# Ledger of designs, part 14: designed miniproteins, single chains, continued (2)

Each design is a single chain, and the fold is of that chain. pLDDT is the mean over its residues in the fold that is shown.

## One batch from the design tools (miniprotein)

Design m4456
Fold by ESMFold2-Fast:
Parts: structure tokens; sequence; C-alpha cells
Structure m4456 (fold): chain A 68 residues (1-68)
């Protein structure tokens, strides 16, 4: 399962990747990823699994935002 340190590291990485977004969108995405990480930790997901899922979600979100 994810440690609190691993969860915070992923959240920090997401915050860096979306630093160019408007504050409201950054906060919404970070909050969403935080809730997702809590759910994954509760279900016993590994750091590697959580990172892969988060990377895919952030990449999709950024692609949709930049296409708009």
Amino acid sequence: ALSEEQKQALLDEVAERVADLPEELRQALIDMVGQLLDGMSARGYSYEQARAIVDQIVAWFLAEYRAS
C-alpha cells in the first residue's frame, strides 16, 4: 500500500506538472488526485500502480485543457 510519504511525493509531482494552470483548476485537480490516492491506498495499490494511474490521468487532463 502507499505510504503517506509516497502519496505526498506524487501530489508534489502533479503540482509541478500543472503549475501553469489557473489556480482553481490546479486546486481541483490536486484535490481529485489526493482523493484518488487515498482510495488506492485503502485498496492496497502499490506506489508503481498509483504513479502509472496518476500519470495517465494528468496527461489526459492536460491534453484536454490545451486542446480547448
Scores: mean pLDDT 82

Design m4457
Fold by ESMFold2-Fast:
Structure m4457 (fold): chain A 74 residues (1-74)
Amino acid sequence: SKEAEEEREKALEAVKKAEEVGKKLKGKASLNAGVAAGMALLVMGVGEVAGEELEGARKAREIGEKAVKDPEGA
């Protein structure tokens, strides 16, 4: 669906930003941002397999955006 495609694009952008944040940081913040990026990709993939593509993409986007805003809390 168009909505799922748009959310997937936003989720991938959020993941990319989280990865960039992780590369610039050190220690716990870097690790947390990297783990959150990986978790977002996993959640999106599971949603696709389960037939919940839109929900998976939305959750992935939320995880990625939170990692960018608060890498320590991710």
Scores: mean pLDDT 77

Design m4458
Fold by ESMFold2-Fast:
Structure m4458 (fold): chain A 61 residues (1-61)
Amino acid sequence: MQSLEEIIENVVAILRSQGVPEEKIAEFEKRAREVAEDESLSLEEKRKKLQDLFLEMWKEV
Protein backbone atom coordinates (compact mmCIF):
# COMPACT_ATOMS: atom_id res chain seq x y z
CA MET A 1 0.00 0.00 0.00
CA GLN A 2 1.41 3.39 -0.97
CA SER A 3 2.06 6.01 1.71
CA LEU A 4 -0.05 9.19 1.67
CA GLU A 5 3.06 11.13 0.60
CA GLU A 6 3.60 8.79 -2.38
CA ILE A 7 -0.07 9.12 -3.39
CA ILE A 8 0.17 12.93 -3.27
CA GLU A 9 3.46 12.91 -5.26
CA ASN A 10 1.99 10.57 -7.90
CA VAL A 11 -1.14 12.72 -8.28
CA VAL A 12 1.00 15.89 -8.60
CA ALA A 13 3.10 14.16 -11.30
CA ILE A 14 -0.07 13.13 -13.21
CA LEU A 15 -1.59 16.64 -12.99
CA ARG A 16 1.70 18.19 -14.17
CA SER A 17 1.96 15.73 -17.10
CA GLN A 18 -1.62 16.66 -18.14
CA GLY A 19 -0.74 20.38 -18.26
CA VAL A 20 -2.64 21.46 -15.14
CA PRO A 21 -1.44 24.97 -14.10
CA GLU A 22 1.14 25.02 -11.30
CA GLU A 23 -1.17 27.27 -9.23
CA LYS A 24 -3.90 24.58 -9.23
CA ILE A 25 -1.34 21.86 -8.48
CA ALA A 26 -0.05 23.91 -5.51
CA GLU A 27 -3.63 24.39 -4.24
CA PHE A 28 -4.30 20.64 -4.51
CA GLU A 29 -1.03 19.86 -2.69
CA LYS A 30 -1.88 22.27 0.16
CA ARG A 31 -5.35 20.74 0.62
CA ALA A 32 -3.96 17.20 0.34
CA ARG A 33 -1.33 17.98 3.01
CA GLU A 34 -4.06 19.35 5.31
CA VAL A 35 -5.99 16.08 4.90
CA ALA A 36 -2.85 13.99 5.51
CA GLU A 37 -2.07 15.95 8.73
CA ASP A 38 -5.66 15.85 10.10
CA GLU A 39 -5.46 13.74 13.26
CA SER A 40 -9.27 13.42 13.46
CA LEU A 41 -9.38 11.33 10.25
CA SER A 42 -8.59 7.62 9.89
CA LEU A 43 -6.15 6.47 7.19
CA GLU A 44 -9.09 5.22 5.07
CA GLU A 45 -10.94 8.56 5.46
CA LYS A 46 -7.75 10.41 4.43
CA ARG A 47 -7.41 8.23 1.30
CA LYS A 48 -11.08 8.80 0.43
CA LYS A 49 -10.74 12.58 0.80
CA LEU A 50 -7.56 12.61 -1.30
CA GLN A 51 -9.40 10.71 -4.06
CA ASP A 52 -12.30 13.19 -3.87
CA LEU A 53 -9.88 16.15 -4.11
CA PHE A 54 -8.17 14.56 -7.13
CA LEU A 55 -11.51 13.99 -8.90
CA GLU A 56 -12.62 17.60 -8.25
CA MET A 57 -9.32 18.97 -9.59
CA TRP A 58 -9.60 16.69 -12.62
CA LYS A 59 -13.16 17.86 -13.40
CA GLU A 60 -11.94 21.50 -13.47
CA VAL A 61 -9.38 20.60 -16.17
Scores: mean pLDDT 76

Design m4459
Fold by ESMFold2-Fast:
Structure m4459 (fold): chain A 84 residues (1-84)
Amino acid sequence: TGKALYDTVNRGVSEVRYLAGEAAKKYGQEVGDKLLNEGLGRIDQLTAEAVQAINDGADPDAQVERLREEVDRLVEELRKEVEK
């Protein structure tokens, strides 16, 4: 469970950093920095919510799966922003 949570967060962070770099190339460094800060902030919030739910007695595997789905949605939203 801890490994799955760690892997999910690190994958999301890596994808956000990649998209921020692509945004910086296409729209300039300020746009890339904004996307990075907003994306990482959202991952931090989603991770904190999942950890809090687990600490409050929620099923860890279900919370990690939910975090994976939410991170995937965030990454897809940011990808669409970079491409449009």
Scores: mean pLDDT 86

Design m4460
Fold by ESMFold2-Fast:
Structure m4460 (fold): chain A 94 residues (1-94)
Amino acid sequence: SRLAVLVELLHLLSEALGYAQQAKATGDEADREKAIALVEEALRLAERHDVPPEIIALLREALRYLKAGDIDAAIAALERAMQLVLEEYERLRA
């Protein structure tokens, strides 16, 4: 189900955002690596399904920022990706 895929994306991105925010607050490398792993999983899920290309682009951007250590830019990209996933979910539900 496309709706089930979007719900799973929201769960993965919510967890990734949480770890990215914790990495920003504490400087903990382990939290940054967990955020990277979750975004990579979200990207693989999105690429296997009919997810809008703008969402995929934001996930790639977030991953690039996390790997570069630009946590603020990564958080912004993740928040925008989550907003677009939620908008797509509401569009398909309507």
Scores: mean pLDDT 90

Design m4461
Fold by ESMFold2-Fast:
Structure m4461 (fold): chain A 99 residues (1-99)
Amino acid sequence: SRQEKLEEIFKKIEELAKELSKRLNIPEKDAMKSLFVASMLPEEELERQLEELLKKGLITEEIAERIKELNEKFQELTKDLSDEELRALLAEFDARIEA
């Protein structure tokens, strides 16, 4: 179901946020917000940002690939949503991260 796909994506954000929190020494909540934003970025913009982070040694190639996969899965999920459903989804993710 759509809810099961959403829960799986959110779980992947939480898991990756824990790794980024430890690696970058930032709060998990900030890492989750960054990953959520990255999931919504156009592919070309995401690739530019990941390349800069890799050049600075802030992330590994493994983490970069996982962020790309997360972006692809989120974009594929949202492609089938109406504008109303997309707004509701974005509000739900914001609420979960802010909790």
Scores: mean pLDDT 81

Design m4462
Fold by ESMFold2-Fast:
Structure m4462 (fold): chain A 66 residues (1-66)
Amino acid sequence: MSAIKMREEGDKLVVEVDLTLLAERFGVSVEQAREAVTTSYEASGFKLESVEREGDREILTFVRDK
């Protein structure tokens, strides 16, 4: 089972995150897990475009910083 799944579509990066599972695996809060994921991709030159939530899972769409 994977807490994070990544797909690249052109200039977009779609990241599916099970925040509860990530928080449990790393011993952090759900909010800290979300911040860590978002900050990691932003540090890689991506900008958060949209967030969709389904229960404990978030679908984060990033665009490349051009």
Scores: mean pLDDT 75

Design m4463
Fold by ESMFold2-Fast:
Structure m4463 (fold): chain A 86 residues (1-86)
Amino acid sequence: MSIEELKELLIKGVEQLKAQGIALINANISDAATKAALVAQVEALAATTIAQLNAARTREEIDEVIAQFQEDLKALQEQIQAAIAA
């Protein structure tokens, strides 16, 4: 797989996770302010990750971007779960 093919695949994955996250928030969170804040965080994480993937030139740079995305995604998922449980 070329670096460009890998980037395209990963960007599609980030876009899918963004759509799923927003859908989950909209379905499960009734507080308008909390909903807006969490949706904004999902959109910001996706936008930042896609920009970093587009800027990456090596496989190692892509791996670093994905590692950071996984950590940020985990933290955001924990915030969403806490908001749903509240």
Scores: mean pLDDT 88

Design m4464
Fold by ESMFold2-Fast:
Structure m4464 (fold): chain A 81 residues (1-81)
Amino acid sequence: SSLLEEYERRVVGLYVEAMRRLAAAKSAAEVQAILDEFRARLEEILAEFERTESDPEARARFRQGVAGVLATLEAEARRIA
């Protein structure tokens, strides 16, 4: 759906911003703060999508996509810290 594509683009935008900020982080505390901020922002987008989209397949695909982005950010945070 066009709604799924729109929200996937928003998640990609957040991922790119998070990776840029993680690359600029100067301490383990700053890395953790960035990870916590982007986890919260991704959870807010997921909740927004699930309020708008009723299709269970689209909801499942988007949830898996968000989980994958979070896993990648967590792995990058661990690598930097």
Scores: mean pLDDT 88

Design m4465
Fold by ESMFold2-Fast:
Structure m4465 (fold): chain A 69 residues (1-69)
Amino acid sequence: AYGIRGQLRFELKDYQGAIEDYNKAIELEPNSPLLPQIYYARGLAKEELKDYEGAIEDYNKALELKPDF
């Protein structure tokens, strides 16, 4: 699954590759119950790349999908 591969790439510090996999996870499974976690994880990867605006957008999306996150 792209979400799992993205997480492993994040752990390897391949933040760009992680973002690509999280983009695919969102595209292919937009109704996934893991969608809030995927947006949050993509935000973390963007933050590591100093894309703070993109990270904030993803964190806001995670909170919109799961307000108790």
Scores: mean pLDDT 83

Design m4466
Fold by ESMFold2-Fast:
Parts: sequence; C-alpha cells; structure tokens
Structure m4466 (fold): chain A 82 residues (1-82)
Amino acid sequence: ERERRIEEIARRLGVSPEAVRRLERAYREGDTELLAELLAGFTPEQIRKLAEEGYTRLAVLKEVADKLREIGDEIDEELKKK
C-alpha cells in the first residue's frame, strides 16, 4: 500500500523512491526541520505535484524553508562582515 504510492509518486516526480520515502517519513513524524532540509532538494514543480497528491502542506513548508535559509545565510554573512 504505502510502497506502491511512494513508487508511483517517485515516477511522477522523476526522483528515486528513497527520496519520496524519506520525505513522507519526515512528514508523518512532524519533523519540520528534516522536512525542510529534504524539501530543499526538490524543485518547485516537484512540490506542486506532491501537493496534487494530497501533501499540500509540503508546498507551504518548502516556501518557508527557502525563505528561512536565505535569511539565515544573510544574517551569517552580516555577522561575519567587518
């Protein structure tokens, strides 16, 4: 059941089943930090397709993760500037 859905989603996204399995596990566990890290490796189109499969929160989390990473990188650079 779960494995078949994961393989089907992976084929639609053009990624490995392992990538989808890891993402779904993080989603179910509510591990928002790991989920954000994994989503950084996905394209916006892949996230849109995941949302169509019912993982609508992944699209929002991807956007938040991208914003937080940009802010964090800018803050780190600013703090290291002389």
Scores: mean pLDDT 69

Design m4467
Fold by ESMFold2-Fast:
Structure m4467 (fold): chain A 79 residues (1-79)
Amino acid sequence: MSTEEEALITAAYRLARERVSTEEGNKLAAGLQELADEGASVEELLEYAARWLSEKTGEPVEEVRERLNAEIAAIKAAL
């Protein structure tokens, strides 16, 4: 798994845990890992995570995408 994919999955898990639940966060992380293992691009993983989080939280997908990108950037800066 690439560093970009790891940062994205970690960001998605953290947001899902914080905004939805730990159990749903684990489910999202597992789904993203499965898609990555099947050859999904980082862009496809980002769209999947953004749409999933938007559906679960009721937040607009664009707001979720912005939040997710900010979290990814923060994780990458810490590496």
Scores: mean pLDDT 84

Design m4468
Fold by ESMFold2-Fast:
Structure m4468 (fold): chain A 98 residues (1-98)
Amino acid sequence: DKTRLFLAALLRELGGSEETVERVLNARSQEELAEILAEEFGYSLEKALEIVREVEELLRTKSPFEAAKEFLTKYFPHLSEERREEIARRIAEFVESQ
């Protein structure tokens, strides 16, 4: 469940529409989450599913903030360190508030 909250917060911070954020929050499976990510970022379904599983594993082994920082460093290295930390903090707050 933390995986859906993480991805919803991530999409919102990256300028995703409220409709897309709601689709993520209402997703019932990893496959449905992967379909949404594939549409939004142009990934293949296989790559999107890999990303969903990686987020789930990060959230299983790390705090939401640490998971978000590691994820953003790997997938969004083009963002400044300050911006990645800001996004990570907002993701962690959203995940922890639910």
Scores: mean pLDDT 85

Design m4469
Fold by ESMFold2-Fast:
Structure m4469 (fold): chain A 58 residues (1-58)
Amino acid sequence: MDAAAHAARARAEAERMGLSEEDVAYAAELARTAPADEAVRRAMMRHVGGRDDYRVSR
């Protein structure tokens, strides 16, 4: 219904997960065209799957 409201929710969820500002923006952008839960899930998977640092615990 409200793309802006969905984007705001996805942004807040990504921020609570401690994602970078770029990943937060990515989640918000996805939420404009997808449900907030799906957008946050995709942003989180991108963050985890795209970073070798996740495995070395930097």
Scores: mean pLDDT 67

Design m4470
Fold by ESMFold2-Fast:
Structure m4470 (fold): chain A 100 residues (1-100)
Amino acid sequence: SVLDEVEALLADPNASAEEVIRALLRAAEAWARTHASEDLEAVLRLLGLLQEMRDAGRISEEAWRLLADAVDDLLFDHSTPVEERLARLREAAERALALL
């Protein structure tokens, strides 16, 4: 499950920012399809891990903000279609990966 992947990443002190960002995209895509609480939990836990990585200097503030803003839009911008919000998150992830 997506949560199993999240638990593995949270337990791995050597997990790369790239692996976490890619897992965030998979969790977001799962949530967009299912609207399941478990998929939402996965998104929030991965975003929290990215925040910890930012605090540790493993990703830039700019990269974290791109992802955090796109996730906020995905979850709370009910005026925009979910497919467009998901596309914005994919674009934010590509830009964040380029900043690594």
Scores: mean pLDDT 84

Design m4471
Fold by ESMFold2-Fast:
Structure m4471 (fold): chain A 61 residues (1-61)
Amino acid sequence: SMDEELAALEARVREVLSEEEFERWKAGMEQLRAWGEAEGALDLAVALARHETEELIEEAK
């Protein structure tokens, strides 16, 4: 599910992001989930969440 996927990503970003960066990431993920639910594109929302999160982690290293 999207919630399980976000929980797994959250654990990883908490290790590399500052508290401020984490709060912005979390807000973005919530917006993406809401968009995916509204458009019936939740699978695409999950894929975008993974992509954006992996890019953010790479930049933070």
Scores: mean pLDDT 79

Design m4472
Fold by ESMFold2-Fast:
Structure m4472 (fold): chain A 93 residues (1-93)
Amino acid sequence: AAAQVKALAIAAANLLLSAIANSSDAATKASLSALLDTFIAQVTAALANNDFLAAANIVLSVLNQLKSIAPASLIASIDALIASAQALIAALS
């Protein structure tokens, strides 16, 4: 569980960084950077408390937010991580 949640969080952070790199407009880059900062703070706090279910739900939340603002080229990768997050939440519940 812990290793799977950490791997999922790292994958989500990397996908967010890819979205920032692949966005052309300053407003979208700023929104994605703010989302990344909020995500890192929230997931780090959940993991520090060994709350793996909360951490997995934070990942799912950020991926759903990312999907609404990310470039179309990243949607398939985002959907794959959403599916992984949902499966992990089900296993932890």
Scores: mean pLDDT 85

Design m4473
Fold by ESMFold2-Fast:
Structure m4473 (fold): chain A 74 residues (1-74)
Amino acid sequence: SPAQRLQDFQIEVGKIVLDTVQKLKTASPEQQKQLIKETEKKIDEVMDKYGIPEKVKKKLIEEYKKQLESLIKS
């Protein structure tokens, strides 16, 4: 069902984001930049797997990037 597909998508993206947040806590500034870049790529790949439209993908990736970058600046 569409609801189950959305839930599966949210679980996969959520696992990637949580893993990244945990790693950012102990990462150097150079490692933080690399982790965010790798996370953006992983999220893009999950979005492709779930057939998310390109325009929506770009918006969501930019939002996740901004959220992760704000955690570093705090």
Scores: mean pLDDT 83

Design m4474
Fold by ESMFold2-Fast:
Structure m4474 (fold): chain A 72 residues (1-72)
Amino acid sequence: MVEFEGTADSIPQLVALVRALAAAGEDGVTLHLKAVNVSDEEFERMVQAVRDAARAHGLRAEIKAEKVELPE
């Protein structure tokens, strides 16, 4: 299981993580995405970016995504 915690501004880092997992030969990975302080639209964009990156790089991943609200 791989965890990623970030905001909508973290999409490039999230895509880079997916690419790195695919390059490392990881298969059947569970990715737990914790989207911090995001709107529903931003959350959808983050989940879609992960799915698009996984498909583009041939990574088989189960995506578990949740919204997290942190005081900042």
Scores: mean pLDDT 79

Design m4475
Fold by ESMFold2-Fast:
Structure m4475 (fold): chain A 78 residues (1-78)
Amino acid sequence: MTEEERERLDIEVEIALVTMLLALGKLSPDPEVRLELFKEAQKRAEEILKRYPDNEDAKRVLKEAQEGIKKVEEELKK
């Protein structure tokens, strides 16, 4: 496995992990747990975008994480 192949796999794994965090953020019954999951997803997506600014999957999951955070914050105000 070359360094380039390893980097490609690392990006795919990171995006898969962020996608799982987003799913858990949507499904978790506790809004505080959901908020932490969306914040972790946002942080990881931002780290991917710093390394690969044109990665469309990273842009998509970052947007989903930001939308999730906003929705949970509104729920927590109640």
Scores: mean pLDDT 81

Design m4476
Fold by ESMFold2-Fast:
Structure m4476 (fold): chain A 65 residues (1-65)
Amino acid sequence: KSREVARLVGRELLAVSLVIDAELGNEISRSTAEALREEFGLPDSFVELMQKNPKEAAEILLKKL
């Protein structure tokens, strides 16, 4: 149960970090994009989307929360 809580917190922190970085115009690393893809069950195209259009990727991620 503690392990599940830690995972949920980590997952939400990754999502929040992406949204903040996208709004600030910061680059998203490929490793972060791949981690988010796996955590939220997103398609492989999501990694490319995060690199090309972080704001659109953030919007898709928010729909998964």
Scores: mean pLDDT 72

Design m4477
Fold by ESMFold2-Fast:
Structure m4477 (fold): chain A 68 residues (1-68)
Amino acid sequence: TPSRDELLERMREIADGLAALGFDGVADAVRDEVERLRARRASVAELERRLRDWETTYRELRRQREAE
């Protein structure tokens, strides 16, 4: 089972991937959420749910960019 720090780092990796695709505004939104979740010590379960949501968003946006 991933630790909180590992889950937060995976979300930061998604933000970096979004920025690399040119979605800087979305990347900033992910980074802002990571800092909020870190600051309030969000549970592993909440971090896993948020990570899944952002992974879904990343896959959709990556497909859109790759289709260009």
Scores: mean pLDDT 85

Design m4478
Fold by ESMFold2-Fast:
Structure m4478 (fold): chain A 93 residues (1-93)
Amino acid sequence: SSLTLRSLTESVKNGSTVVDEARSSSGPIANIGWQIESEGIKTLLKATKVTRYPNGQAVSEVTLTEDYPSDSLLTSVAVSESGEIAKLTLKLS
């Protein structure tokens, strides 16, 4: 599916919560939330880690969990300097 930097940071819907953590101006930012989506009602954990560079560039790492423990999944999304997706790797246990 389509993952953009915008969609990677949007994770709060229908009473979900998000925890944001910024460590430094060029360090990682973590964004963790629960999201409900449909075709039917599905509960997803979306954890986004964004590493920002001094030039404003960012690299995002997203964990998507559907019916699995959050500690068993990892998704890696690398974005180009312009914010386009340069690489997508999705791995579900």
Scores: mean pLDDT 38

Design m4479
Fold by ESMFold2-Fast:
Structure m4479 (fold): chain A 85 residues (1-85)
Amino acid sequence: KAADAATAGRAAAGAGDAGDGEIGKKGYELGKRVADLGEAGKAPSLEEAYEAGHYGGEAGAIASGGGPPELAGKRGGEAARETAS
């Protein structure tokens, strides 16, 4: 749903902003895109939602220190994709 997509996108953007390097940058940019779409009442594509959640999850795990980024990314992407569907 649009409201859920806006919330998920803002969370991914925040995690990306808190993260470092290219993964953090991708999480921020993709999360911002998903948030903007959700706030406009539009659904992101399932692929866009997955990518935003994936990079946001990876960035968040890296920023928190010591989490497994690959697993956090997969979980974040799957959750975002489910929210967008």
Scores: mean pLDDT 67

Design m4480
Fold by ESMFold2-Fast:
Structure m4480 (fold): chain A 73 residues (1-73)
Amino acid sequence: SNEEKQKEYLEKMKEYMEKMHEALKKGDKEEMKKYIQKMSDYVRKLAEYETDEQKKQDLLAFADKLDEMAAAL
């Protein structure tokens, strides 16, 4: 269901956020970049299921900022 997919994608986003934070603590820029990119992918997947247009645009803007952050590493 859409709700099950949203929950799955949100849990994956949180998982990669935690892995990125651990990579940050170790100064591992390659792992940070990898996990930020995975977070961006799941944020974009969440946006596909968002019915509120403003929230959808906010999610896409957040994903774009994650992509910029990964590119800067």
Scores: mean pLDDT 86

Design m4481
Fold by ESMFold2-Fast:
Structure m4481 (fold): chain A 73 residues (1-73)
Amino acid sequence: MKVVSPKPLSEEKLKELTKKSKEIAKKYGLEAKVSKDEKGRAVVELSTTDPSVPPEKLEEAAKEVKKILEELA
C-alpha cells in the first residue's frame, strides 16, 4: 500500500516522516519504505511479509501515515 504526500516535502520533513512511518509500521508488524517521487512528494510504501496481518491493519497504518503527512504539510 502506497501513501503519497499532497505537497512536496523538505528534506527535514522527509526525515521526520521516515522516522514516524517506521514507528507506525513497527506498531502494526509492517515494513515502511519512504522515498521521494519526481515531483518531490514523499511516497510511503507499507508492506508485510506476515500473512497473519489482516488487510485492515495496512489500512489503519496508512491512515496514521496520512495524518502525519497532514501535520507536516
Scores: mean pLDDT 79

Design m4482
Fold by ESMFold2-Fast:
Structure m4482 (fold): chain A 61 residues (1-61)
Amino acid sequence: MLSDEESRERVREDIDHVVALIESQENPPQWLVDGGRAMVRQALEQGLISQEEADEYLAKL
């Protein structure tokens, strides 16, 4: 069973994975960047990450 904490951790892991993929590429495709940004925004809106975490992720995208 996934607790709220486990759900938040999985979302962070998913976002971290997308950010790592973007950072590993010289020319990441626009759909990947847009998808990563949308994922961060959605997680923030759902209360799964803090504003500070969202700002940190968006700074890398």
Scores: mean pLDDT 79

Design m4483
Fold by ESMFold2-Fast:
Structure m4483 (fold): chain A 75 residues (1-75)
Amino acid sequence: SELEKQKEKIKELMERLYERLVAAGFDPEEVKKRLDELYEQILKDLEEGKISFTDAVEKLVEFYRELLAEARARA
């Protein structure tokens, strides 16, 4: 189904984002935990029709920005 294809795309993007953040020096366990929580929420919202695929991608971009902002605030 279209929804299953969208879920697979989100999973691929999240795996790429995890690799990128870990390579950038973020803690693997913390990033994995936060990404897993975000993934569960995105899947639920997609399944319930609360967000579009574009909205889901925007949430991933916002997650990246939030982690960078947290790192800057601690520096």
Scores: mean pLDDT 83

Design m4484
Fold by ESMFold2-Fast:
Structure m4484 (fold): chain A 81 residues (1-81)
Amino acid sequence: SALEEGRRLIEEAKKAGRGEEVELNLRAAEALEWLRATLPEEEFRAIVAKVQEIGAKEGIEAAQRYLIEEAERVRARLAAA
């Protein structure tokens, strides 16, 4: 599976000193998939547009961190409802 392959790549990247990068990539991918499954289409499209804007201006790592933070924000919102 993609998650099993991701875990293997994280282990290999840790040995190469790049574990944080691969872990961030995996967490961002999981956040994107969860948001896509959870949110109305309009809200999901707005988040994707903002992620793309941040990625273009500030780079991929900033976009990935924003995506993870938005997923956490949505989880908190749903838990409070």
Scores: mean pLDDT 80

Design m4485
Fold by ESMFold2-Fast:
Structure m4485 (fold): chain A 108 residues (1-108)
Amino acid sequence: MEIVDEFVVTGPSAAEVAVELLRRMKEAGADPSTVIAASVEDVYGPLPEPLPLDKAVEMVRELARKMAEQSYKKAKEEGKDTAIGLAGARARDENGQEVYVGVGVVVK
């Protein structure tokens, strides 16, 4: 498994971030049917406050890479050359505004 592309997107909602990440990964030649996605809050439990953006990016990137590893195993069983891991979390930017951050990882 080799990471061939990685995308970081911020936006006002999880849905808008997911749509933009899938668009970028499809443009990079990845098959969107391979997506395995998770949120930090669904995997690790609810957070009382959104994470600072830098910490959110770090956690989301790690989770997206774990999702990509799971997607890669399934994609190889289905005869596909590329796989996608996607993760996201709520965050606060440097201005204290709540944003959603997502990371998409393409592997082959």
Scores: mean pLDDT 82

Design m4486
Fold by ESMFold2-Fast:
Structure m4486 (fold): chain A 80 residues (1-80)
Amino acid sequence: SEEEKQRILNFIDEEIKALEEMAERYKDTHPEVAEVYREAIKKLREIKDKLENGELTVEQAVEEISKLFKEYYKKLLEAV
């Protein structure tokens, strides 16, 4: 539905903002961690664009976000 699509788009925007703040916070002290956040931001923007353009359904966007968070968590553990 349009309402579900808007909720996911809003979630992506909030998550991007949070990750941008984290990347800035860690850029000098833990540059490898900051890089993981920047990569996640790039991938979230791609998911957002595809969802907005109708290339992804809401269900597919949720699946891609879930996959991204699992990969992101793994990379953070490797960077620390």
Scores: mean pLDDT 86

Design m4487
Fold by ESMFold2-Fast:
Structure m4487 (fold): chain A 103 residues (1-103)
Amino acid sequence: MEASEEELLRAIEEAAEMLREALTRAAAENGGVLTLEQVQQVVAEVIQKLKEEGKSDLLLLAAERLGGLVVQQVRENGGRATLEQALEFVERAKEELKREVLR
């Protein structure tokens, strides 16, 4: 149980970091604000990169679930997010998934 829990928590943390880096790059190219469509594209690119690099199924699943939660938060935020808001959405998604892993 502990080893499996540690693996899941690590996958969530790694996926969150990759998503933060990708969102930061995309925001820099778009003047610090991202639309819902741009966030969806960033999430899709992170997932595709993980698939192409042959990363673990756990990391892929964590990235898909985190990305889905971030996309939902951007949609609820009127379909746009500043970089600061997008990074906060990643942090909230990470905490939600960690709570699910811990029960």
Scores: mean pLDDT 83

Design m4488
Fold by ESMFold2-Fast:
Parts: C-alpha cells; structure tokens; sequence
Structure m4488 (fold): chain A 58 residues (1-58)
C-alpha cells in the first residue's frame, strides 16, 4: 500500500483522536468557537484584499 505522507498523516491524526480520545462536549465547544473566529478573520482579510498577503505571512 501507499506510504503515509504529510497530508495523510494529518488525516490519520483526526482518526486516531476519534479512536483513542473521543472529544467531550467541552472540547467540541472549544473547537466550534475557534473556527468561527478564524473564519471571521479570513472574511475580513478577503474584504480588504489581503487574502494572499495573509497566506504568505503565514
């Protein structure tokens, strides 16, 4: 079979977490809060035309 690469490893990490450390309601709430803030920031950067610059600065 194919060897695990960087992209596959990231996907496996999510599966391993589901298998070993099932997220609780508390962890799920934290995850829901974090992406909402990130998405709002991404929308603002796109609106002002800094979407590409943000990607490079990262």
Amino acid sequence: GPLPDAETAARMDALVEAMLGKPSAEKAALAATAPSATQATAAALRAIGLEIDEELAR
Scores: mean pLDDT 52

Design m4489
Fold by ESMFold2-Fast:
Structure m4489 (fold): chain A 83 residues (1-83)
Amino acid sequence: SELQARVEQILRLAQQAEQAIKDGDYKKAAELLDELARLAAETFGPDHPLVAVALFAKAQALKKLGKEEEAERLLEEARRRAA
């Protein structure tokens, strides 16, 4: 089914992002987490917990890259969406 294919893609993205983090490839992790957040929002809706989790994980990856201001802006966006 279309839903099964979407869920499998989300799981693959999560696994790839986790591997990128373990490898210290925070740039790749941030890109994969961005795609995960987008696909999760399209599949389950923008307020789904998986979207927030992906955005928080991306912010942590951005901090590891020294992109503190970009990470803080992303956290503020996530907080506004959760409020």
Scores: mean pLDDT 86

Design m4490
Fold by ESMFold2-Fast:
Structure m4490 (fold): chain A 69 residues (1-69)
Amino acid sequence: MKLSEEEAELFAERMRRYLEENETGFTEEGIEKYAAALRSLAGEELEKVLESLGPVERELLLRAHEEVA
């Protein structure tokens, strides 16, 4: 799956909102919810999303991706 710049920014915004709404970060339910989206990302597409994220969100997204791989 390939993401446009707009889709990557939207994904990053959704991730930031998720983190703000969940004080403890990723919950088991949250990981499952984002796992489906992350499974559809591969290689270069994943990197484009990561480039639009801040360091905290990037680290959490990478960990979630590894947990579902």
Scores: mean pLDDT 57

Design m4491
Fold by ESMFold2-Fast:
Structure m4491 (fold): chain A 67 residues (1-67)
Amino acid sequence: MKPVYKVPADMTIKEIVDKFFGDKPLEEIEITIDGLKIHPSFLDYKPPEGTKITLKVGDEEVVVEVV
């Protein structure tokens, strides 16, 4: 079963990405919010509680829930 990680609602997308894939170039990271792929201009966005974020790099995928 794929693990779902929880993060607080006061984090930006950039901070969430850096927490899980801080060593990877941003261009290699696919960011999806509630099934929709987001543009890099949304990195400063702080998703509200209940948002599900999927981060994918190659075969590695992390699902994050904002709480």
Scores: mean pLDDT 77

